# Designed miniproteins, single chains, continued (5), part 79

Each design is a single chain, and the fold is of that chain. pLDDT is the mean over its residues in the fold that is shown.

## One batch from the design tools (miniprotein)

Design m18723
Fold by ESMFold2-Fast:
Parts: C-alpha cells; structure tokens; sequence
Structure m18723 (fold): chain A 88 residues (1-88)
C-alpha cells in the first residue's frame, strides 16, 4: 500500500531527525511520534500523517538542529504530506 509505505518512510526519517536533536527537542518530537504510532495502530492513517507532519515541523524548528537533522525532517514531512494527499 503506497500510503503505508509513505507513512513508514515518514516515521523513519522523522525518527532519524529526532535522534540528532538535543534531549528536550528529541522528547517533544518522540512524544508526537508516539501519538502517530498509536494512530497507526488504531487505523487512523490521516491522523497519523498529520501528527508526523507536526513531528517533522517540530524537529525542523528545533533550536540548534543540524543541517542533517533538518534534511531528515524535511524528507519525513514530504513523505507524510504525500500520504495525506492520497487519503483525501
């Protein structure tokens, strides 16, 4: 399923971004990732995509985020946005 593949890619990329952040920002992003994972387990793919976009934006705007963290966050946002468009 293209949607499931995109959401999996979004989750992976945003997790990579989170791992490069300071502990406070990493916690905020991981809290959103955990909410997205719960939405995925409940079958709410639209909510999962929206939460992954929010997680990616939180990572992108994190204080001191490296260029590598920002690239992973941007790719994750793109994957989640593409998934959301397919769920219209």
Amino acid sequence: DQVSTLLSQALGNITKAANLLNPEAKKKVNDLINEASQALNEGDLKKAAQLLIQAGQTALNAPGASPEAKKHAQEGIKNAQEALKLLE
Scores: mean pLDDT 90

Design m18724
Fold by ESMFold2-Fast:
Structure m18724 (fold): chain A 76 residues (1-76)
Amino acid sequence: SAKALALAARAIELYRRGYSAAELAEELGLTPQTARVVFRILEERREEINSPADREALVREVAELLAQHAPAAFDV
């Protein structure tokens, strides 16, 4: 969904600015558990964040994860 993609893009932007997992949880309204999972994926795939094409694929993957683990973060 557009909201999930926007949230995923925001998470990647905040990660690039040096935000921690706890700060991602606070800024994005995620549970600490979900924020830690997102942060771990971004840390493991740091090289992909530097490539525009790989970053778009990463945004879609993070959006899918957020839809599965944080459905309450999306207002319907």
Scores: mean pLDDT 77

Design m18725
Fold by ESMFold2-Fast:
Structure m18725 (fold): chain A 88 residues (1-88)
Amino acid sequence: MEEEARARGREGNAALYAEAQALIEQGRATGDPALILEGLRLLHFVDTASMRLYEAILNKTPGVTQEDIVRAAEEEAERFAEELAKQL
């Protein structure tokens, strides 16, 4: 069951990572900074959410839900994208 949860998380994350990479490559090929920014935001979101979810599962931290992790990761990704947009 732990292996199934990890496999499902990795599959979902792998798909999002592939999508983020495709957006970055398309933006670089077309010279569209908006596509690059969107891909980088998505990449940062997936990385943060995966790390926090993995830590919560291994450490069995009480009171932390998957919903809490997703919300925190979304907020962090938005802040990251806003800072990056100032540089593009």
Scores: mean pLDDT 69

Design m18726
Fold by ESMFold2-Fast:
Structure m18726 (fold): chain A 74 residues (1-74)
Amino acid sequence: SVEEAIERILEVVKKYFSEEEYEKFKEWVERLIKKHGVTEETLYQIAKYAVHLALEQGVEEAKEELVKIMKEFS
């Protein structure tokens, strides 16, 4: 489900990033869901931003796991 994919993305961010970065990401995700609902479009926006964070911080393993989640869900 879209909800399960979002939770998996949150777990990747929690695993590879600082607690502060994870909390900021989680708050942003919660606000996005409140505004737009749990949809494929919302999932795409969440995944895109998470991949952007992984690329900006050079966390290749996080990027690979995020891309894998999105491939399994497309």
Scores: mean pLDDT 83

Design m18727
Fold by ESMFold2-Fast:
Structure m18727 (fold): chain A 80 residues (1-80)
Amino acid sequence: SVKEELEELLKELKKLVEEIKELAEKKNNEIALQAAEHAEQLIKWLEQNVPNMSEEELKQATEGAKKAIEDAKKFLKELK
């Protein structure tokens, strides 16, 4: 289902954000750390709201999560 796909994507995004946060802390990159903390809050909000989303909102959130994962992967590569 779209909901299950979104939940899996949010789990993947959460792991990437955790990696970014850890690397940002090791490099003393405050801007990257703040960005990771902001992303953590957004992921928590999405997780809380998934049960109340319409099918169209779930599809939009799923596409957004896919883009966020790609952006997070690129950001992580640039931080290394």
Scores: mean pLDDT 86

Design m18728
Fold by ESMFold2-Fast:
Structure m18728 (fold): chain A 85 residues (1-85)
Amino acid sequence: MTEEEELIAKGAADILRNGNDEELEKLKKFLESEETPEEVKKLALELVSENPTEKSIKTLKDIAENSKNEELKEAAKEALEKAKK
């Protein structure tokens, strides 16, 4: 993973924690995109699990239940389990 990809993952995690509805909709499209590297998606969800908010838990649950991407769905479930520590 590049330093740029790590920065993108950190930004995505921040939007998951604190983003408004418009930012969250754009982020969901980014996470569902086949053009987005899988490593970036997984890192964003992992970073969110380390410092979760009520908003991020709600969004992770939505991804875990409704995502069409099986790998993203599993990563969101794992992040939720870590967040409930």
Scores: mean pLDDT 80

Design m18729
Fold by ESMFold2-Fast:
Structure m18729 (fold): chain A 81 residues (1-81)
Amino acid sequence: SMEERIKKLEKEIRELNRKASEYDKKGDYEKALEYYQRELKVSAELEELLARKDPDSVRVSMARMQRSVSEIAIKVLKKKL
């Protein structure tokens, strides 16, 4: 179902974000960047599925906000490399 796909993507995003944060804390900025970039791609897929279900939902707005946060993290990390 679409709900099962959404839940799977949400779980994957949490896992990728946790890995990115772990590498960032260790000072492994290249690995942290790889995981944030992977998270950004999965987040884009989640946003598309949420928008297809209900484009005006708060969940779509929240997903877009999270994407912006991840994009900022990527920009900051690139400056450290």
Scores: mean pLDDT 84

Design m18730
Fold by ESMFold2-Fast:
Structure m18730 (fold): chain A 92 residues (1-92)
Amino acid sequence: SSALEQKKKELEEAIEKLEEVLKKLEENPETHPLVIEYYKLALELAKKQLELLENPSEELEKEIKELEEKLKKLVKEAKETDPEKYKLLHVE
């Protein structure tokens, strides 16, 4: 369906943007390690979501849920440790 093709394109574009952001963050020595970890997990999640669209599997669905929970936990821990520094990592 056209909806599946659109979702695939959106994920591919998101992956490219996340890779570019992560590269710039890793090149900046002032970037907090937690910010780098966040974007690494976000990139892995996007890649797994793209894989799920191409080859649906219960194992991939489980891995995606585990990554989503890791991201939620990381954002919560970041906000509780330094709320002002990690406002940009807040997931509503």
Scores: mean pLDDT 80

Design m18731
Fold by ESMFold2-Fast:
Structure m18731 (fold): chain A 100 residues (1-100)
Amino acid sequence: MEAEKMVKEILEAVRNTPSLSEEQKKKIEERLEKLLKEKKYKELLKLKAEVLGQQFRENATEEIRDRIIELIEELYPDLSEEEREEIRKLLEEELEEQKA
C-alpha cells in the first residue's frame, strides 16, 4: 500500500484516540516521520497497529477490530491458525466487554 495513505491513516487514528496526550501524539508523529525517511514500511505497519490497538481499547468497534486483524496478518503472514484464533478471541472479548 502507498506510504502516504498509511501516514494519513495513522494520523487519523491518532486524532480519533482522545486518551493520547499531546506528548504521546508528538512522539508518534516523530516515529512516523523517521520510519518514512528510513523506508521502514514494516515498522510503519507496526506503528499503525499500535495506534489502532490504542483506539480499539478506548472505543472498540467491529470495523477497528477487522482492520487490526488485517494488519496483523499482513505483518505476520506465517502466523499459525492457533495464533490467529488467539488474536481474534482477544479482540472479540474486548469488543464484547465494551458493548456490555
Scores: mean pLDDT 75

Design m18732
Fold by ESMFold2-Fast:
Structure m18732 (fold): chain A 64 residues (1-64)
Amino acid sequence: RVAELRARLAELGEQLLAETDPARLAALQKEAESVLRELGTLVSPDEFVAVATEVGARIREARA
């Protein structure tokens, strides 16, 4: 399950980095939030923070 959620999060991250349509971007972001929420119930708080920080940093860098 955790591996599936991580793979899905990576896929969503790639789509978020490539997407330029605001409506699709919002939909992808909402789905990524849902995946992160579920992942947070399955992994330790420390691991969740690490994953969220890494994904957030990559998205921020791509948009800079």
Scores: mean pLDDT 71

Design m18733
Fold by ESMFold2-Fast:
Structure m18733 (fold): chain A 94 residues (1-94)
Amino acid sequence: VPSVEERFRAVFDRLLARAVAAEAAGDLETALQYLEQMAVAFYLFGLEHRLSEEELERLRAWALERVRASMSPELAATFERWLATAVAEVRREL
């Protein structure tokens, strides 16, 4: 049975695959919507599972590396900013 983190990573990777497909098709608006959903999913997962600072940073680093490896630098930079906001909001709520 997959762990809760493995399930999160599977959801994240499905959304990333859709974002990548949208960027490849030239549909930047759809790509940005999927990246936003990924940042929201990160926020909700962090809150629901009350992630520690170490867990938040590890998962943030993983998520950012996955996007940087798969998408343009411009979209990756946008996601990095949204992800930083999500991490800050999790910290504020915990």
Scores: mean pLDDT 88

Design m18734
Fold by ESMFold2-Fast:
Structure m18734 (fold): chain A 74 residues (1-74)
Amino acid sequence: SMYDQIRQQLVARVGPDQVARIYDDIRSGNISLPPDAVAIARQIIDQLIAEGHTTIDAIRAAVAYAMYQYQQAQ
């Protein structure tokens, strides 16, 4: 799935410990995302929930994807 592909790419680039830290920071509200990245994350969350993913997994995947896309565009 797109979720697994993004997760694997992030793990390959920054390692599993860094990915876990990013997730924890997001859950704690310690990550400030640009408004454009927030809009992308919301769209992905809605799509993944519609596809049968859990809310937590959808949030995790959407934020990772939005951060990845935003960094690639910058």
Scores: mean pLDDT 65

Design m18735
Fold by ESMFold2-Fast:
Structure m18735 (fold): chain A 83 residues (1-83)
Amino acid sequence: RVDELIERIRSDDPEEQLKAVEEAKTLPAEDQIRVAREALSHPDLEVQRLAAKVAGEAPGTEAANIGTAVSLRVVGDEIDREL
């Protein structure tokens, strides 16, 4: 279930986080987007990066929008290091 995957992605166990991301990829696009969106709302940048990975696998406009938002956040944090 989507709620279980979100909880596992938010856990402090890297193994559970990775398994939850892989399971999320097997869900319908709408559920993948929901998992990614909820994970993106977590304050941990690593959890947000996992959300971007899930969104990148999902088709559709909502998935693209979530992936773009995460990419801009990560790039924004590293923008000063581009040079």
Scores: mean pLDDT 63

Design m18736
Fold by ESMFold2-Fast:
Structure m18736 (fold): chain A 97 residues (1-97)
Amino acid sequence: MQLDAEERAEAVARLEAMLARADELLDVIENEPLEKVQEVLSKQGFDPNPENIPKIREYVQLIKEAAEALLPPLRAGDLARAEAIAAAMEARIQAEL
């Protein structure tokens, strides 16, 4: 599969934004009090029940790992490697959620 230079740049920008947001959410989950975590997660569209927080944390962590794994090959233009990583991550997310 081939992406043109514009599509690749847009994909990189979207993944960088996703990585930054995932890092912010994980920091809140790990370092803030429960009521603050619930406020932030609710604003992001998650069910902020305390029972769901471990699953949300796992989901956000998977998204972070996905973005970190995809960014280097996409920046390098290695689309075959990016596609292989994306397929592996989709399988992992489906298995863990």
Scores: mean pLDDT 78

Design m18737
Fold by ESMFold2-Fast:
Structure m18737 (fold): chain A 61 residues (1-61)
Amino acid sequence: SAEAEAVEQAYLEALRKKSSEVSSPDIAEALELMWRGIIKSHGPLSDADVAALKALIEKYE
């Protein structure tokens, strides 16, 4: 749906901002690729998936 696409786009933009703050470009790129893969193969993320992604970003921040 259009709403789902808008939410996915907003989350990708938020992750790009977070990724750009990571000192290691390889880790930042890996996080973006991981997220793109999840979006393509999975519907709306569960709360657990969102928490896991946030924890991963914070760990490599």
Scores: mean pLDDT 60

Design m18738
Fold by ESMFold2-Fast:
Structure m18738 (fold): chain A 118 residues (1-118)
Amino acid sequence: HMTPEEAVAYVREQIEAAARDGRPVEFTKEQADKFSPEALVAAAEEVYRLSLEAKKNGDERLQRATAMAAAGIIGMALYHRERGADPEAIEKAVELANKAMEAATGRRASIPPDARLV
């Protein structure tokens, strides 16, 4: 499993690459399995931090990249919820990712109860 520090470094690299190159930020079920719930919370905190930085600077590329990363974190959180992960950690990760999405796009993600990765 990925440590919180490794998760922060990983999502930051994905966001920076997406903002620079215009590439999508995507998370697969295989990648989701590498995140512990605690690592997912740490990743969500980093995405939220970057979304606030992007909003402050009017950086539309970084706003788009953080919005994609936030959506991916929500997908991973729901995947872990289905697998019986700690509800408190999952709820915290989803709330942080929703704050990131709201900072980046002005809208919260609408998550159906049956939402899944991909």
Scores: mean pLDDT 80

Design m18739
Fold by ESMFold2-Fast:
Structure m18739 (fold): chain A 60 residues (1-60)
Amino acid sequence: MYDKEEARELAERAAASPDGGVRAAGLALLQGIDEGASEEQASKGAEDLERMARERGVEL
């Protein structure tokens, strides 16, 4: 699973994605981390983001 730094790195890659859905999800995860999300919450968000990207055929 993701630690907070790994979750942030994944979210930053997603935020730069050309796919609008993946980009929006990445930006939302970054905002959550910046607003004090726990490592567990950040990890869960990163897992959900990775699954979404995979389902949409987007590489992160």
Scores: mean pLDDT 83

Design m18740
Fold by ESMFold2-Fast:
Structure m18740 (fold): chain A 75 residues (1-75)
Amino acid sequence: PPNALVEEARPAAEAAYAAGLDPKEAMTRLLEEVIAGLPPELAAVVREAMAHSGQPLPEEVVRRAEEIERRLAEA
């Protein structure tokens, strides 16, 4: 399941950061895992937002993240 991949990526990214590895790499890895879980159209929007630094995430992306969090809380 997509959640299993995200859960595995989070500890690895945190371990890399704690080990003094490049924090940018750790953050990029986490973001890539999240983006991979989105539909291609939303993934493209998120990548575009990342390219334009300083832009807030679109409301649809935020709502999508909230829905995923809600489903995880049910488990």
Scores: mean pLDDT 60

Design m18741
Fold by ESMFold2-Fast:
Structure m18741 (fold): chain A 61 residues (1-61)
Amino acid sequence: MIRLELEVTGESAEEALKKLQEALVAKARELHAAGVEITGVEIEVEVEGKTVRARVVLEVR
């Protein structure tokens, strides 16, 4: 199984999640156009002081 990772950072959870949503939608459209199936999605959010890191792992086939 192939895994693709998208990571964004923001000054707040709201900002990081909004950026992640935009990146995820763009990547999902790209994968769909290429005929790639998304079989799994994992979302992780980590707070590092004043920085919020949001990561998505996409499992593809």
Scores: mean pLDDT 81

Design m18742
Fold by ESMFold2-Fast:
Structure m18742 (fold): chain A 80 residues (1-80)
Amino acid sequence: KSELLKKAIDLIKKGVEYYNQGDYELAKQYFEQSYQLASKVHPTLQATSLIQLSKAYRALGDKKKANEYYVKAMELLAKS
């Protein structure tokens, strides 16, 4: 499980790198992969992945999906 956590963090880091380079589509793909891994092992990291995914969708012009993922992230952070 510690190994999956490290992989999820590494995927977020890669997504952020691509986001900062303006490659929002590739950033989205890395954040989606991180979300899938984090959802099984770490609620806070899952929420972080959703926030980053929301930012990527917003940058791509998909405001509806951006809002949906942001709300999901906030709901996760509000739960124990």
Scores: mean pLDDT 83

Design m18743
Fold by ESMFold2-Fast:
Structure m18743 (fold): chain A 64 residues (1-64)
Amino acid sequence: MPHLDKALEHYELGLRHKEEGNLEKAIEHFRLAAEHAEQETEQPNLGQSLKERAEKLIEEVKKE
């Protein structure tokens, strides 16, 4: 589904930025991943799981 695909794309970009030390960009992409995952209606369990993972990574990056 478009929302799940977009959530995964942003999740991967967030991980890349985190590895590069671009923490602000990583947080922004994880936030977008969570938003798209929340909008996933065809596979809500997968969307919920991805949203929770993205939100956890945002908290980890903020806490360092």
Scores: mean pLDDT 79

Design m18744
Fold by ESMFold2-Fast:
Structure m18744 (fold): chain A 95 residues (1-95)
Amino acid sequence: SMDEEQEIVERFFSDVMDVLADVYTEGEANPELSEQELLDRLRTRVNELIKRYLEQYPDNQRLRDLVEEVRGLLDSARSVVELAQGVMDLYRRYA
């Protein structure tokens, strides 16, 4: 149902936001880490999250559409902050 699909989308956002918060905190605690290293960690963790969600919810079209948008952000973002802003924009559209 639409309500069940939306609940899964909201859980996905929560998990992505947790990853963003973790990576941001790691960057603040370890200023020796480059932006590229932080982005690589973020991309790895979010892609693993995407894989788990698509395997668990293969028929959720709303999730698949959101995942495509998130993948685009992961490919284009130049910084953790830019990626976080993009995710927040998606959250406003999907939540």
Scores: mean pLDDT 88

Design m18745
Fold by ESMFold2-Fast:
Structure m18745 (fold): chain A 101 residues (1-101)
Amino acid sequence: MISDEEAEALFKAADELEEALKNKDYEEIKKILERIIKEHPSNSGLVELAKEALELLENMETEEKKKKAELTIDILIGMMRIAYGVSKVAQGRTEEVIARA
């Protein structure tokens, strides 16, 4: 299980990624993804998906590849929010999950 501090950091990172994606700010998305990789190196699934998103962002030469990059980022946002929810429920802090849902 992730720590409470790590869960809060992931939830904040998810919100930052969602805002950057909404604004099509790919430079900001890259910075956030690099930060996630650096701060959460023990979360192998999250790190792997973040690295895949970075590679897709470098290869946005077609509309299909751009959509694939954006979809991968959306999946990452969902995974981080789920990790937060699971951590809070496991700690008996279900009210915090409901308040942010």
Scores: mean pLDDT 78

Design m18746
Fold by ESMFold2-Fast:
Structure m18746 (fold): chain A 101 residues (1-101)
Amino acid sequence: SELVEEAIKLLEEAIESAERAIEYVERGDLLGAIGEAIRAIGLVIDVERLLKQIKDKEVAELLRQAIRSIVEAVRYALRGDIEKAREHLRKAREYIEKLKK
């Protein structure tokens, strides 16, 4: 489960970056928002690399759902849909809690 623990840590960091992207959008700082969005997506890509080594189908599916939720949150944040961005981040956190032992 060390790979799962690493994936969880990267996903939690990605959620923090997505939250900062939302904060930058709310302030009208679009360059700051883009920078945090790029960081969040980079962390998600690192999780996708780890996912190829995870054989537990249920764990892999929860990781994919967390990844999708973070990507959607970033996408909605950059479109200025803060409500949907926050809903997707809440969903990402739910998947992460299911991954914790």
Scores: mean pLDDT 90

Design m18747
Fold by ESMFold2-Fast:
Structure m18747 (fold): chain A 79 residues (1-79)
Amino acid sequence: KEVEEALKELREALKEYPDIFEKGLQIMKEKSVGEGLRYLLEMAGEAGLSDEQLEKVFDAARKLYEAYQKIKELEKKIS
């Protein structure tokens, strides 16, 4: 459950800004995971998160993107 764990880490990193997290998830569903993650990273920076919190957001976003790419590749192979 790589996606589930990465989403949990991302939610915890953005726990003080749940609206940013929710909007990011909407963008991921409506456009792409990459665009949703870009939104989350930009908004986290604008929100004035600490360097430690930003590092956690970046790490979680990277893990989520990697998990999504892996799932997409597997779906392409197995239909």
Scores: mean pLDDT 76

Design m18748
Fold by ESMFold2-Fast:
Structure m18748 (fold): chain A 108 residues (1-108)
Amino acid sequence: SKLEEEVERLEEWLLSRLDEESQKIYEEAIEKLKEEGYDELEAKASVILSIYLAVLQRYGIRPEGAKNIETLSLEERIELARLARRKLEELGVSDEEIVEVVREAVEG
């Protein structure tokens, strides 16, 4: 489906920037959400969105809707993640910064 293709593109962009340890953290976060009742597509969209928003927060950027992500539909989460990815690309965010954000999610 179109939503599956959009999530796949968002995931590929993220995974290409993560090291082996951070990829494992990402996979474990998805499995945890699936245990909480999320389907795989919803889990992936939610984890990816959370990572992108956390990176943007380091730059003082909080997109509209980010404060109430739990109230967003799957389609709205995917669109917000796409917007967040574009902002990260515009900022020239390093792979190291993305890795650090993913690693910090385990320490919090």
Scores: mean pLDDT 84

Design m18749
Fold by ESMFold2-Fast:
Structure m18749 (fold): chain A 89 residues (1-89)
Amino acid sequence: MEMIEKAKKNLEKAKEETKDWSDEEFKKEASKINPDDIDLLRSFGVTSNRALVIVDKAGLIPLVRLMSAGVLSDEEKSEFTDLLKELEK
């Protein structure tokens, strides 16, 4: 789906933008994320500071909120959840 394709592109861009970042920089930027959004992301398997920051920089937190609200199809939810889990590798 085009929305998932855009999510992939945004994640690739955020990964490239942050590729030279230190663990300290990821920790600092993760601390700026809304705690409710962090808890939501952790419920989908996004737990590391790196993964949290990459999702935030990719502008995908609103999409995670929509997924949690049941707005996405089962196929879109499955594909997006898999993309989020790949960030922990």
Scores: mean pLDDT 83

Design m18750
Fold by ESMFold2-Fast:
Structure m18750 (fold): chain A 57 residues (1-57)
Amino acid sequence: PSDEELEEAVFEVQVAVVGSLLKRGHLSKEEAQAIADKMSKKNPKASEEIRKLLDES
């Protein structure tokens, strides 16, 4: 697979983990926002996905 496919898989897992933690109340919206900010350096798209999870959680 391409580097893009590997990167997509890694960020998909991270987004899923953040979503799970938000559903369980283990992450505050502020903490998840900080994670999104950090991810914006590596993948802005993944950062946007986390922001969407914040809106739903």
Scores: mean pLDDT 75

Design m18751
Fold by ESMFold2-Fast:
Structure m18751 (fold): chain A 94 residues (1-94)
Amino acid sequence: MEKAKRAIEALEKARNTGDSKALAEAVTLLVSLVQNKDWEGIEEFVRYLEEQGFVEEARRIRELAEKYHKSKDLEEQQRIISELVELVVRIARS
């Protein structure tokens, strides 16, 4: 809960101000939610995105988190993290 809320607040700051530190924090916190299998936190973050109109991005983040947890390949897990980073950057710049 607290980590997801901080990720949302960091993303909102990045979107509203262009603050690169806030963007980096949002990325780091979302990646941490995915790596730690914090499904409640992931769902809170995704719900925020859906409410903001980022419906496709929200769906993709949920799909990537599922793929990350099912993957046993470190290289695939790294590619998933890279795509999560790209999605957060795209949302922040929208």
Scores: mean pLDDT 87

Design m18752
Fold by ESMFold2-Fast:
Structure m18752 (fold): chain A 74 residues (1-74)
Amino acid sequence: SDEEELERIKELAEKFYNFVKPHLSEEEQKKLEELLKKLKESKDPDEAQRIFLEMLSFVSEKDPEVAEKAMKLL
């Protein structure tokens, strides 16, 4: 169901954020927190997926090794 997909995306995004957070600057952490907040407030799984991909892209551009390690743990 859409509700199950949405909850799965939110869980993955929060786990991703918690893993990558200590590897990011304070400014980068703030940007990622803003994206996570928008994702957690989303009621649309398609919107949540787009925000999650934006989070992944952001971290991959800053630290591709950390992004790869995070994705292997999810």
Scores: mean pLDDT 85

Design m18753
Fold by ESMFold2-Fast:
Parts: C-alpha cells; sequence; structure tokens
Structure m18753 (fold): chain A 105 residues (1-105)
C-alpha cells in the first residue's frame, strides 16, 4: 500500500526530528529546538491527513501510526520539562498538546 509506505516515511521523519529536538534541548539551543518543534508540527499535520485515508483501508496500521506519534510527542514533552526553563517548557507543552489533539481527532 502506497499510503502505508508514506505513513512509515512520515513516522521515520518524526523519529529523526525527535532526535534533533533532544540534542538541541540537552545543549540548551532553544532557538534551534523551537524551529525543529515547528517542523515536527508540520510533519504531524501531514501525518494526520494521511492517517484519515489509511484508516479507510488499514485501520490497524492507522491506529499503530497514531500510537507511535503520541509516544514521540510524550518523549519530546519529557525532554522539554527536563532541559528547559519552565516558561519555555510550558510553550512547548502547549504546542504539543495541540498536535496531540489533532492526532486523537
Amino acid sequence: SELLKEAVRLLATLSILRSGIHFSLKNKNYDEAFAEIDAFGDVVRRLVELIKELEKVDPKAAKEAREFALRVIDSIKDDANKYMPKDKADLVNKKLDELESLIKS
């Protein structure tokens, strides 16, 4: 399925971006981390539209893709809370909460 292949590609891209975000946050490079989180959000929005189409032909793969994306978001939230000042972490959590709501819709 071409939809499944595209879903796997977007999930791989989320993993790569999550790794970049982790290193940026750990190194206190907050400007780079915010740019990477914005790029992550763009990929999530593309993934959500793809998941809606995938759900029509492969509901199990759609569910697994949602669960994977939610786990990646949780790991970014954990890193933000660990490595950022509270005011910046709160901004990241707000952006990620909006993305989590999109995935769950």
Scores: mean pLDDT 92

Design m18754
Fold by ESMFold2-Fast:
Structure m18754 (fold): chain A 73 residues (1-73)
Amino acid sequence: VTVSAAQLAAVVNALKVRFGGRLAGVPQATLQEVAQRAAAAELKTNPGRLDPESLQLIAEHLLSEYLSTGKLP
């Protein structure tokens, strides 16, 4: 299963809504990388099953780690 550009864009948009002002200074490219890493993690665990809720939780976790450490896990 391949994640669509529209699904990745939806994840990025949801992260912007959830984190708001905490994303001041975070590049759009970083948010896109977070979304892609979350999608890869979800697909690795559940091949052929892309759950939007699980995808969002993984993306939020990865972004939270980045905001705390300056590094993507």
Scores: mean pLDDT 77

Design m18755
Fold by ESMFold2-Fast:
Order: structure tokens, then sequence, then C-alpha cells
Structure m18755 (fold): chain A 100 residues (1-100)
């Protein structure tokens, strides 16, 4: 995947996770972190991209923990776990390619 394609896929995953969570404060924080990620990427600021990607992963793990604690359907939890795993791999690939 190109750098732009990796970023677009990350944005797609984050938007899907936002659609699966109920906490409006967590949704707002994820949208803000996603905007920071795109702005940092367009600026070529690797440190800012890494910081934004780490924040997004942390917020997504928080969303997964909240879903489990609140007794969300098993299918929703499984989908969130799959999306978090895919995001971590894509974020790592994005950062590795930006360093190349």
Amino acid sequence: MSLEELLERIEEIVEEIISLIEDPALKARLQTALKRLREAFEAGDLEAVEAAAKEIVTLMLTALDQAKANGAPEEKIARLEELVKELVELARELLDQMRA
C-alpha cells in the first residue's frame, strides 16, 4: 500500500470504530486524534504522526474495554478487537514507511 492508502485505511477503521461506540466524549476524542494524524501526515511530521497514532490506539483500547465492561454483544466486541488489531498493524506499517 502507498502511504496515502495506509492513512485512508486507518481513517476508515477509526470511523468504523466511532460508529460502534456509544460514548460521545470518546467519539469526539477519536475524531480529534484522527484529524491530528492527518494534519501531522500532510506536514511530514513523523514524531507528531507517531504521537497521534499512539493516542488513537489508546482510545480504541479504551473503547474496547468499555464495550466489554458494559456487556456489549459478543459480535460487537469481536469486531472491535479485529479493528484494533488491524489498526495497530497499519499504524506500524505507516510509521515504518515514513521512516524509509
Scores: mean pLDDT 85

Design m18756
Fold by ESMFold2-Fast:
Structure m18756 (fold): chain A 79 residues (1-79)
Amino acid sequence: SERQKLLEQLQELLRRGEKLTREAAKFPEEVQRAIAEKAVEMGQLAAQALTSDVRTMRQLLAQIQQIVQEIEAEVNALK
């Protein structure tokens, strides 16, 4: 149950990251590249979270959330 809630949170964070990456497609190539690098990092952390215990998964989700917030800030700054 607790692990299922964390999986749902992970899926929502990845969905938000994907949406932001699509919004960034209209920005300069340099910005698109920076966001793509953050998206790759999110994917790596997500893969680690899926094979981790609940405690480690919580820590990895916090890191993924921070990356999503950084991408959101960059996208919003360019609007």
Scores: mean pLDDT 86

